# Designs tried in a protein design run: designed miniproteins, single chains. Part 63

Each design is a single chain, and the fold is of that chain. pLDDT is the mean over its residues in the fold that is shown.

## One batch from the design tools (miniprotein)

Design m2320
Fold by ESMFold2-Fast:
Structure m2320 (fold): chain A 65 residues (1-65)
Amino acid sequence: VSREVAAQIRFIAIGFEFGVGVEVRMENGALRVTVRAPSRELQERTYEALLREAERMGIRLEIVD
């Protein structure tokens, strides 16, 4: 399993943990993530968790609003 596939699985799992929708797509060597959350604060907390996990895994992450 590539590190990119592992990262996608982790990001989706974070979405489940926060109770939000997370869509992940690989584009030009970066993972692009869209988050659908019921509140702005929950969305921001999810972004923080995703960025932290991406940094831990050495993956380049782009957040799409």
Scores: mean pLDDT 79

Design m2322
Fold by ESMFold2-Fast:
Structure m2322 (fold): chain A 82 residues (1-82)
Amino acid sequence: MVAGVGIKLTTEPGKEKEAKEKVLSLRELPGVLDVSAVADVKENTVYASVIAEDEAAARAVVEAIRKEVKEATKIEATITPL
């Protein structure tokens, strides 16, 4: 069953673009169907959405964000079956 991942990252000031670029690179992970991300420099936040082929791929995306996006001071992620 396809899964959606809603992501909100709070970043260090000035790191929003770098965090967004790292999130977009997750498009290369196995089982990722689509990735979109928007950086809000004023709020030091990145909002992202990922469509994964299944819940296991969705969980792998969240884990990859926690490991790779070190610019994020706070990571909020929600996995929703589609």
Scores: mean pLDDT 83

Design m2323
Fold by ESMFold2-Fast:
Structure m2323 (fold): chain A 71 residues (1-71)
Amino acid sequence: SALLEQNSKAMAQAAEKYEELAKQAEKEGDLETAKKYRELAEINKKAAEEKTLDAEIEATLETMKLAVEQL
């Protein structure tokens, strides 16, 4: 469906962005932030490949948790 396809594409794009953010954080010496971004990239990549509601919900919750803890 269009919804599942759109969600999968968004998560794949998020994974790519998190990988770039992780590389940037490592260059800045922020290894803790880099590890978190790599973990988010991995979670989002897996969710994009599985296209299941469970994986999508888990990826969303992990992303939101990181965002809240950085506020």
Scores: mean pLDDT 76

Design m2324
Fold by ESMFold2-Fast:
Structure m2324 (fold): chain A 74 residues (1-74)
Amino acid sequence: GAAEELARRVLSRKRALEEKKKLREEGAESIESAVTGNTYVLKATFKDGSARLVVVDGDEVTEEEVSADYKPVE
């Protein structure tokens, strides 16, 4: 129902903010973010030229190493 969808959206936002904080604490120089529905996509770029993609959907968080040229979905 609408209440369950709203709860999922709120959870995704809260988790995405926590993940952004962790990425900054790990030395991310820049963080790009995109939102599609209830899914947050974060791309962190580090000083060594490496990049990490973090996808947040409710309680589910997926991390992967990506190319620095990768751009999140708008």
Scores: mean pLDDT 76

Design m2325
Fold by ESMFold2-Fast:
Structure m2325 (fold): chain A 91 residues (1-91)
Amino acid sequence: EEVPVYEVKLSDTTVQATSKQPLEPGESYRVTVTVSGVGESTAVVYSDGSTTVSGSLASRLSASLNSDGKIKVTVTGLKPGETVTFTIERI
């Protein structure tokens, strides 16, 4: 099931999403990031804080756990008119 997120625009080129819930011990979460008209990338975040990133946006995508154990995802290099969608799903 999808995990709700908070989105914050950090600059005209950077958006960050943070999960509303902390990651559960022993679980892994898939983050799908879609940039309108550009493409899609996926990150997997593990309960130990390790991450894997794949897809065409991988160099623009950072995923981590914050100090509260919540998933934090940052997308950089956005151009005017591009929109970003974040989906977080437990796997």
Scores: mean pLDDT 79

Design m2326
Fold by ESMFold2-Fast:
Order: structure tokens, then C-alpha cells, then sequence
Structure m2326 (fold): chain A 62 residues (1-62)
């Protein structure tokens, strides 16, 4: 699982980069964590951040 500090850092970065609400950024991070856990991948900031970006970009295009 991501630490509280790593989760907050990713949320802050997504808010700054995409101009989305903290709630949208938090949802993207939760979805990224769930994906990594479901597929047995390491739940690290390095893995979670690019997945959260991808999920957020897909959501913004919908």
C-alpha cells in the first residue's frame, strides 16, 4: 500500500498538472492502487503515478 505521504504527493501532482479537484485526483490514485494490488504489482509511487495519470486522462476524455 502507498504511504500517506506518497499518496498525498501523487494527489498534489495530479491537481497541479491537470487542474482537477482533489476528489478526482484521489479517485484516480485509489483506482491505480486497486489495479496494482489486483495484478500483484508493487504499490509504489513510481508505479501508481503513471497509472493514476492514465486513468485521469481517460476520465477527462469521457
Amino acid sequence: MLSEEDREAIVDELVAEYGVSREQAEAAVRDAETFLEAFGMPVTRENALPLARTLLELDLRA
Scores: mean pLDDT 81

Design m2327
Fold by ESMFold2-Fast:
Structure m2327 (fold): chain A 67 residues (1-67)
Amino acid sequence: SLEEGLERIEEAIRRGDLRLALQLAADILEEYRSREVAEKVLELFERLGVPAEHRAALRRHADDVLA
């Protein structure tokens, strides 16, 4: 579910496993293909302090998936 996916992302970020967090985020964006879901994922990354460069890369990936 989306809720379980977001929880897994949060756990990965809190553990410092940014590579896993980004992969889980990409998987969710490809599964749901929704701008609302993409914004929820990006907000989660921002709230948990993920660097702006990684958030920008994730936003670009979301834009490509939703094009």
Scores: mean pLDDT 86

Design m2328
Fold by ESMFold2-Fast:
Structure m2328 (fold): chain A 64 residues (1-64)
Amino acid sequence: MTPQEEADFARAVELSDKGIQALKEGKYDEAAKYFEEAAQHAASFPNFATSLKRRAEDAKKKAE
């Protein structure tokens, strides 16, 4: 992997962790935003990006 891909992956993981924490706190709008940002940073990792986008969509549904 390139150093930029490694940095993007690490950021995606950090944002994903924040999203999971927001879900545990019932902050579904915040969780959705964190998972959306994580997915953008995971663009080079399609399986991970798809998983993060799905988590964001599920969080948005719970926010309603």
Scores: mean pLDDT 82

Design m2329
Fold by ESMFold2-Fast:
Structure m2329 (fold): chain A 60 residues (1-60)
Amino acid sequence: STAVELAQAVSGLSREQAEYILNNPDLTGEEVRELLGSDLSDEEAQKIKDGLLTLKKEGF
């Protein structure tokens, strides 16, 4: 989906990471941070998740 491709291009996410987040919208910011890497804050990880879910909802 376009949301996965945008996540890879903009946030440096792998396809598998982006698809996992989109398939598990109940993940906490801490869980997303652990998935994406330890250098992100929980707040930054939550924003990445929220952005991905918004793009999917908007049909991108």
Scores: mean pLDDT 74

Design m2330
Fold by ESMFold2-Fast:
Structure m2330 (fold): chain A 89 residues (1-89)
Amino acid sequence: LTPEERAVNRIVAAQIEVAAALSGLLKPEDAKEFILGVAREFADPETLARVERLAEELKKAIESGDKETALRYFREIVRLLDEAARARA
């Protein structure tokens, strides 16, 4: 796999983890840690810090059952991860 293909596969895996957490099949903390693990693989420190803040808010939204807010935070996380992946290509 190219670095770009690897990054896309890791982002898709994060989407599956978040969907599982929103469905009650995974702990919100585990979904957050998975997202941070993906970000650590290819994001710069500035992007990682932004993803960390958004992932904490995503976790809180999942814990409160606010799926709409959780999906908005996750969309921003995906955007940041996609931008970071493109910067490394």
Scores: mean pLDDT 83

Design m2331
Fold by ESMFold2-Fast:
Structure m2331 (fold): chain A 86 residues (1-86)
Amino acid sequence: SPIEELEELKKKIAEGVFNKDAELVREAAERAAELLRELGFDEEAEKVEEHGEKAAEALEKGDLKTAAEHAAKVVEVLNKVIEELK
C-alpha cells in the first residue's frame, strides 16, 4: 500500500541520517516525492525533494545538525500525507 511504502521510506531517511549515508537519504526522498506525485500531492512532493536534497548535501559537508533538521522536515511532510491517506 502507499502508506506502507511511505513508512518504509521514512525509515530509510532516518537510517541514512543515522549512518551518514547521503545517497540513501537522497534516493529515499526522491522515491517518496515520486510516490507523492502519483498520489496527487504535488506541493508536498516538491517540499520532500527540496528538504531531502538539503539533508543529503548537509551530510556530504559533515553538517549533521542541518541534515537532521531537513530530514525532520521530510518526515513531517510524509506524516501529514500518511494521515490524509488513512
Scores: mean pLDDT 90

Design m2332
Fold by ESMFold2-Fast:
Structure m2332 (fold): chain A 102 residues (1-102)
Amino acid sequence: MEEKIRKLAEKAYELAKKLNEEEFQELMLFIKKNSEPTEELITRQLTIAAYLDNLSPEELVERLLEQIKLLKEGKSVPEEERNPGTLYIGGAARDFLLLEEK
């Protein structure tokens, strides 16, 4: 599990570093049109979070694991701790759990 999350985070970070405003808007449109939990959807959500919050791969792993833990406990990130990318990491965490149960 952790190794798979690390690979997704590293891929998302590399994509975020190369991302321009037009490509960012295309990613936003993709996640609005796609709801099927796929590795591609998870990666794109993490890419948006890394771009918005300027996160490293290590920070992406940490935040994704924390949101997965919170979801399993029926909890959410406190409002005062929410960054613009928090919503997209939350979406990635949910979709990751759905994908792992397939």
Scores: mean pLDDT 80

Design m2333
Fold by ESMFold2-Fast:
Structure m2333 (fold): chain A 80 residues (1-80)
Amino acid sequence: SAAEEAAQAAKVRQALADALAAADELVSNGDYSGAIALLERAIRELEEFRRQHADQPLTVAEAERAIAELRARRDEILAA
């Protein structure tokens, strides 16, 4: 249903926000390796979530955006 797809897309947005906040807290504490590991885990979890919801195009699109943003943040930390 449209309501179910909207709810799954919202879960993706929340997972992205939570992962970014947790990674930023680790970076603020000097734990760069922990932040990278957390972001890589979040990426893998969203890739699995995207696969499990392949029939929901809006959920897939939100997951792809979230994965791209998590990868960008990981790469920023790696470059620091």
Scores: mean pLDDT 91

Design m2334
Fold by ESMFold2-Fast:
Structure m2334 (fold): chain A 87 residues (1-87)
Amino acid sequence: SEKIEEIIALAHIAVSDNEEESKKLIEEYNLPEEIKEYLLEVIKKTTGKPEEEKTKARAETALYLMEYYGIKDENVKKAIEEVLKEL
């Protein structure tokens, strides 16, 4: 699903050690303002954090985006969590 791939990509973009690049990439997505503001706050909160905290933040970001887009499928949720652990 294109939306699931976008959610995974956004979680990785928001939780990285390159704050400037992450902000630029988020701006290139045509996202609702509410999502943009949320992702910018995730960048600020997670920059410089240990990898264990970043892994959790990526999962939490993906779950927030799933709720926003109304994706409630448990199989989709599990698939996203597994993909985020392997990268």
Scores: mean pLDDT 79

Design m2335
Fold by ESMFold2-Fast:
Structure m2335 (fold): chain A 75 residues (1-75)
Amino acid sequence: SHASLARNLLGQGRKDFEAGNYETALKLYELALEAAEKAGDKELQREALIGMGRVYEAQGKYEEAKKYYEKAEEL
């Protein structure tokens, strides 16, 4: 299912984020967001957006991070 795909991609993104693989983590969170949107699961969408925000924050891209956190809060 799209929901199970989203959860798997979120888990992989988190592992890459923790390993410092920020570019890979971002791509995985982007794919997780797409899968979560197809699933209609707002909580999984929120988790993906927060993940993307954390990646941008870790890269020092605070304006980009804020945009993703705001999108997550609006869900």
Scores: mean pLDDT 91

Design m2336
Fold by ESMFold2-Fast:
Structure m2336 (fold): chain A 89 residues (1-89)
Amino acid sequence: MERVRELAERIVEVDPRAREEAEKAIEYVERGLAEPDLARAEELFSEALNAVGRAAEILIENGKVDEALELGGALATEVVRALEALRAA
């Protein structure tokens, strides 16, 4: 969670317009990790990845393409790793 929050905060520092989507990504990952039903958790992680994609899209639309690819890609990777760890448990 610390790295998910750190990456989301860095996205917001690059473009504050991405704040709502970055915060949604954090919220969905936290809810997914707390969800005892794996199918429901996977839905929440899918929503987190959608929020990451929307945050990256906002950065791209505002000319921050390199930051969108670097930070959006890193955040998406951390979301997927969290889901993989949950599935392995």
Scores: mean pLDDT 88

Design m2337
Fold by ESMFold2-Fast:
Structure m2337 (fold): chain A 83 residues (1-83)
Amino acid sequence: DSLRYLRLGNVYLRRGDYQSAIDYYQRSIDLDPNNHYAWQNLGQAYLNLGDYQRAIDYYQRSLDLDPNNETARQNLDLARQLL
């Protein structure tokens, strides 16, 4: 269930366990690659790990699916400034 994995990823992201968050978001995307929120949160996890290039790539994917995602756009701009 894609939404179950998304929710588990969100729990681990909130706790600062970015590796577990990434694993669950990846499983969510494997089941539903059109879930722009999962791509956004992958970007956030990589941003928090200091992997700015991966963060940019995942935020861009989120915006390709939902161009009105203000959070992904703002965080994409931030990641580009930190690269």
Scores: mean pLDDT 90

Design m2338
Fold by ESMFold2-Fast:
Structure m2338 (fold): chain A 82 residues (1-82)
Amino acid sequence: DNNEKLRKKLEELNVPLELFLRANELLNLYLSDTPLEKATEEKLREFLESQNASEEEKKIALALFYVSLGKIEEAIEILSTL
């Protein structure tokens, strides 16, 4: 279960709920203006920089972006750099 794998990794890293919610908010804000099919890691990174996101917020938002693409292994790899 991809959801369980992601949940376990977030628990192991002790990611604060507030940090997760902020990262998710930033990703949803980006996706509200950019269809998922046209969204790229590079454009998401540019957007996150423009929002003055922290390094942790950027990594979590990128991981959540990869989860939305079905790329769970890539998401876990990014979270492992927290």
Scores: mean pLDDT 80

Design m2340
Fold by ESMFold2-Fast:
Structure m2340 (fold): chain A 104 residues (1-104)
Amino acid sequence: MAEEIRNKVAEFLRKAIEELQKLMDRAVKEGPEALKEAIGFLNDAGTEIARLASEASPELARFVGDAILKAGGYLRKALEDPSKAKQYGDEAIRALEEAAERVR
């Protein structure tokens, strides 16, 4: 049960990473409005992933929540300095990829 939920959390993180990569590609090309869309997506997906993780353990929920907050922090820095949007987007994706690897 817990192992099955952890595998689902890792799969959900991987799918969220793939979608976020597409949204960040758009944000680099289209500017702040597309970047706000990427931030909104991460907030919504992150809430659902953390909720699912809490079904396995509070520790897992905290761990994935921290990774999502870190990724969101990078996206907000990209919003403050759009010239570095690609750099901060890459850092956000890396934080989520590291979390997905450690959950599994």
Scores: mean pLDDT 85

Design m2341
Fold by ESMFold2-Fast:
Structure m2341 (fold): chain A 57 residues (1-57)
Amino acid sequence: MDERQVRLNRAANEALAAFEAGDYARAREILERTGRELGLSPETTQAVFDSLKATAE
């Protein structure tokens, strides 16, 4: 398994928990931090945020 994918999956799970708690600021911080560490574009990071937010609704 790709190490980057494992780290992104972990961040996504943490962000989903934050969305469920209504802590959107924490969810964004988790995803932006992980996105920077993995070298993702801001657009890709935003797309992940939007997708997870829609899933958590």
Scores: mean pLDDT 79

Design m2342
Fold by ESMFold2-Fast:
Structure m2342 (fold): chain A 88 residues (1-88)
Amino acid sequence: NEKLREEYNELLKNLDNITPEDLKEEIRKNSDEELLKLAEELIEKLDGHEAIVELGKLMKKKGYSPEYILELIRNVVTLIGLLLKEKK
């Protein structure tokens, strides 16, 4: 879906102005508290293979498309990478 890809690209372009809290809030607007909790664990621990798998399963249960799930996961992984660079 081009619209979802554009939203993802806009998020990437504005990463310097987007905090982990902003991303969590955006996830929460379109997801329940379970998805937010998994996203928080992924971001805070900079690890999350299990959280990624569980997030994908919950999103499927909620009726999200596989394409949207993949784009959201990529977005979160990209943010983690940036946070790792900041910590050095």
Scores: mean pLDDT 56

Design m2343
Fold by ESMFold2-Fast:
Structure m2343 (fold): chain A 57 residues (1-57)
Amino acid sequence: ADALAEEVKARLLALGVPEEEAERIARGVRQMAELLGVDRARQLADREIAEVEAEMA
């Protein structure tokens, strides 16, 4: 959970997402991992990051 949240935050920051927003998203991912499991939370996070990455391309 924590490792996934830190990974998501780092990737969002690398894409230029503000720290406050990246932190809020990472917090949501951590909660999602606790409720639904890390694998499902990672799939949702990867999709969100891919959307941000596509918008920045």
Scores: mean pLDDT 78

Design m2344
Fold by ESMFold2-Fast:
Structure m2344 (fold): chain A 57 residues (1-57)
Amino acid sequence: SMREELERLLREERVEEALELVRRDPSAIGILKELSTSSDPTVRLYAQLILAELERE
């Protein structure tokens, strides 16, 4: 699923690929917001960083 793919990319610190995926499918922004409150600190950190980058654009 989109959620599993995005979570995997964030865990692997593949930030550019995660950002590209969200840019191609804006519905993933909702998933990214959920992941920004994840119990996994790596997933939470990178989800927050990508949300900040999208707000900058």
Scores: mean pLDDT 83

Design m2345
Fold by ESMFold2-Fast:
Structure m2345 (fold): chain A 80 residues (1-80)
Amino acid sequence: SLDELIERFVAAERALEASPTPTDAQIDELVALIKELRKAAKEETDPRRQLLLNMYIISGEAALLVAARRAGKPLPELEE
């Protein structure tokens, strides 16, 4: 369900942010969840829910940027 997707996303984001040395697996997991959230947002017809999903996506993209910089890795590709 969408609620389970959001719960998985929040858990992955927290795990990544709590990690002083982010792993490739943690980064890849959050990338996969952001891609699922982007798909859900495109299919969402309720503008309030679409806004909420986009807020999670923006938060996750910011977390990825910080994690990639801390790990000395390039930014992950989200749109291909």
Scores: mean pLDDT 82

Design m2346
Fold by ESMFold2-Fast:
Structure m2346 (fold): chain A 60 residues (1-60)
Amino acid sequence: SIVEQLEKLKKEYEALLAEYLEIILDPNATEEEKKKAEEQFKKKYKQIEEKVKELEKQME
C-alpha cells in the first residue's frame, strides 16, 4: 500500500538522519568528513523527498 511505502521512506529518512548526526556530532571527525556527510545527506534526502512526492501524487 501507499501508506506502507511512505512509512518505509520515513524509516529510511530517520536512518539517514541518524548516520549524518553521528558524523557531525563526532568530535574526532574532520571538517572534510563532515562536509562529505552533509553532501551525501542532502543528496539522499532529496531522493527520499522526490519518492514521497510521487507517492502523495498517487493518493489523489
Scores: mean pLDDT 83

Design m2347
Fold by ESMFold2-Fast:
Structure m2347 (fold): chain A 80 residues (1-80)
Amino acid sequence: SVAEAERLLARAQELAAQGRYEEALPLYEEALRILEAELGPQHPAVAEALLALAGVLAAQGRLAEAGAYAAEAEAIRATL
């Protein structure tokens, strides 16, 4: 459900704020899967989750992966 995705995003954001990126990452990924399934891949909520994932990956030094997710999010936002 969207509510479940929102709870996962909130928890992931708390963990990321504490520098607990390894714990935050799977929660962002699960929230993204739920949002894509429930709202479709072009929804603003999906773009927001992709940007959050990109931020965590960048904080871990995984810049190529971060760039890929950020580009996907910007492509979605460009259609809104």
Scores: mean pLDDT 86

Design m2348
Fold by ESMFold2-Fast:
Structure m2348 (fold): chain A 69 residues (1-69)
Amino acid sequence: AQNEVPESLKELPLDVQLQLFERSLAENPEDFVSWFFLGQVYEQMGKLEEAKKYYEKAKELAKKQGIPL
């Protein structure tokens, strides 16, 4: 199943969502979910190249952990 940013977090301003997920990565840089959500935030901001980088990192980490995306 594809993960989306939680609906409750989607109601927050994009800059607040960015800060929350960046904080999550600072605490656990191998958390592929936070990488994936940051990709979605950048995509919503129109920063498609940045979003792609975060999605690729999320997929790499998920694959290393044996979790299919």
Scores: mean pLDDT 75

Design m2349
Fold by ESMFold2-Fast:
Structure m2349 (fold): chain A 79 residues (1-79)
Amino acid sequence: MERVEELVRRAEALWQEGLAAFAAGDPAAGLAAAEEAARLLEEAARLAEEAGDRELAELLRRSAEAVRELARALAEAAA
């Protein structure tokens, strides 16, 4: 599951970049980073499911949705 761990770490780094962008007043950059982070979490979920880890796949999909929801709220607040 090294690939899943790699994708999660990359998603975490992108989400931190997204949060920093929102804090700096750049909602476009924040949204772009959040969307890429969510996409990587969805790819990690697919790989976890293929490996037979349904619980991890469900958790990662929920994490992707949470990132998108938080990014939308932050973009609305920053617009």
Scores: mean pLDDT 85

Design m2350
Fold by ESMFold2-Fast:
Structure m2350 (fold): chain A 70 residues (1-70)
Amino acid sequence: SEAEEALQKGRDAYAAGDYETAAEWFKRAIELSEDPEVKAEAYRGLAAAYGHIGKPVEAKKWLDKAEELA
C-alpha cells in the first residue's frame, strides 16, 4: 500500500541520517493510513526523527500519539 511504502521510505531516510526527509515520509504514512499499527509506527518514527533534529518537545508530542494507539 502507499502508506506502507511511505513508512518504508521514512525508515530508509532515517537509517541514512536524513531525519527531515524521514519526518516527511512518516507524516505521509500517517495521512495515507487508517491502520492504527501503521500510524503508531509512523508516529514513533516521527518522534525519533524530531529527537535527532533537536526538537524534544515535538518528539514527545508524536510519541504520545503513538502511545494512544497502543
Scores: mean pLDDT 85

Design m2351
Fold by ESMFold2-Fast:
Structure m2351 (fold): chain A 75 residues (1-75)
Amino acid sequence: SMLEKLKQRAEAELDPAEAEAVIRSLEFHYEEILRQNPDMPEEELEKELEKFYDSLIKQVRLAREDSAAVRAARA
């Protein structure tokens, strides 16, 4: 399934703690999409999950940049 593929990508691309957070967010979002859109075609569901995964990865990268900036400012 797309969810399983994205979980595997998260584990491959991210640190363990980041991967765990992303996977939990993906699973929650997947359940929410199904709950709010029970008649959504699988193809649309897969596209929405990929878009959400991309947004999560962008947020992880932004958090890394913010953390690095905070550490640099304190040094």
Scores: mean pLDDT 79

Design m2352
Fold by ESMFold2-Fast:
Structure m2352 (fold): chain A 88 residues (1-88)
Amino acid sequence: MAVEKLKELADSLPEENTAARRDIYLLAERVKELIEVIKEKGIDSPEAQRLLSRIIGLVLRIMAEGGPELAQKALDIVNEAIEEAKKK
């Protein structure tokens, strides 16, 4: 349930973190797309690698907007989702 965990993370942020909140919601959408691509084409597919690159860029943006602790929490959820998709 990585998409739900990311949305809960975004909703837990103070109102002033509007940019970080919006980017975490965008990250949730990209993670959903990545899970589907991994299941259909595998993690080593060009499509999965392209989505992973976009996800890394979003995590870096979240770090700039909300700090390294927030970015690490988001990255932990992303890594959990990838590992679950790879094992099934």
Scores: mean pLDDT 83

Design m2353
Fold by ESMFold2-Fast:
Structure m2353 (fold): chain A 58 residues (1-58)
Amino acid sequence: SIKEKIKANAEKLRQMADTYEKLADELAKVNPELAEKYRKLAEQYRIGADNYEKAAKA
């Protein structure tokens, strides 16, 4: 169903957010500029996941 596909996409976006947060943590002391960029990417992926979850409930 469409709702199942939306849920799967939300889960993928949360997985990407977790990946970028881990990369940011690893880079924080070595390359803080890149770490900040990855933290912003993680936040964008979490916002995307939240939007997909809201769409699935509508």
Scores: mean pLDDT 84

Design m2354
Fold by ESMFold2-Fast:
Structure m2354 (fold): chain A 95 residues (1-95)
Amino acid sequence: SLKEKIIEKLYELINLLDQQLAEAVRQGNREEALTLIGMISTAIALLFLIKNDVLDIEKAKKELENMLSTAQRLGREDIVKKIEELLKLLEEYEK
């Protein structure tokens, strides 16, 4: 189902963000690490909301668009791609 695909992509995004957080910590990049923690928190919140069938799709899109802008500023192309995939799935879920 489309809901299951969104849940799977949110887990993939969380795993990718966690890997990047570990790297930022190893590099001593405090500002990037704090930014990644914020993104992880947002992704986890969206995961809980969709699992409980209370996801506000428009609010979720806005939060993911903000995360996309941040990932682009950080030069994290893999994160950008995962967020773009999620945004596309959310558009299909709304229709």
Scores: mean pLDDT 88

Design m2355
Fold by ESMFold2-Fast:
Structure m2355 (fold): chain A 64 residues (1-64)
Amino acid sequence: SLEKQKEVSLKFLKEHNLDDEELEKLIEEMQEVAKEHEEEVRELLKAGELEKLFDFILEELKKR
């Protein structure tokens, strides 16, 4: 669910002491990656592998 995705993202962001502006920007970039890779995101969500989903999005962000 979208709520679980937000919780995992927020936990990571809190650990890294990001400013609110940096937080919002990172969330937007993560959403863009998710839209570009909808099929992979959907498969990971079906499997309930939220950590793998998060790692996948971060790896795709590194390519930008």
Scores: mean pLDDT 71

Design m2356
Fold by ESMFold2-Fast:
Structure m2356 (fold): chain A 56 residues (1-56)
Amino acid sequence: GPAAARREAELRAAERAAVRAILDGDGEATKQAVARLEPHIGREAAERALAAGLAA
């Protein structure tokens, strides 16, 4: 439904933002993008993603 489509669009936008921030080496943008992902992937996965992104 429309709500599911909007959630999927937000998840995809947050994923693209996280990838861009990581490739740019922007630690603050990476933290912000991963925070947007946390409601979709959970805290544990978000913490692992942040650690991997900041180490990249």
Scores: mean pLDDT 81

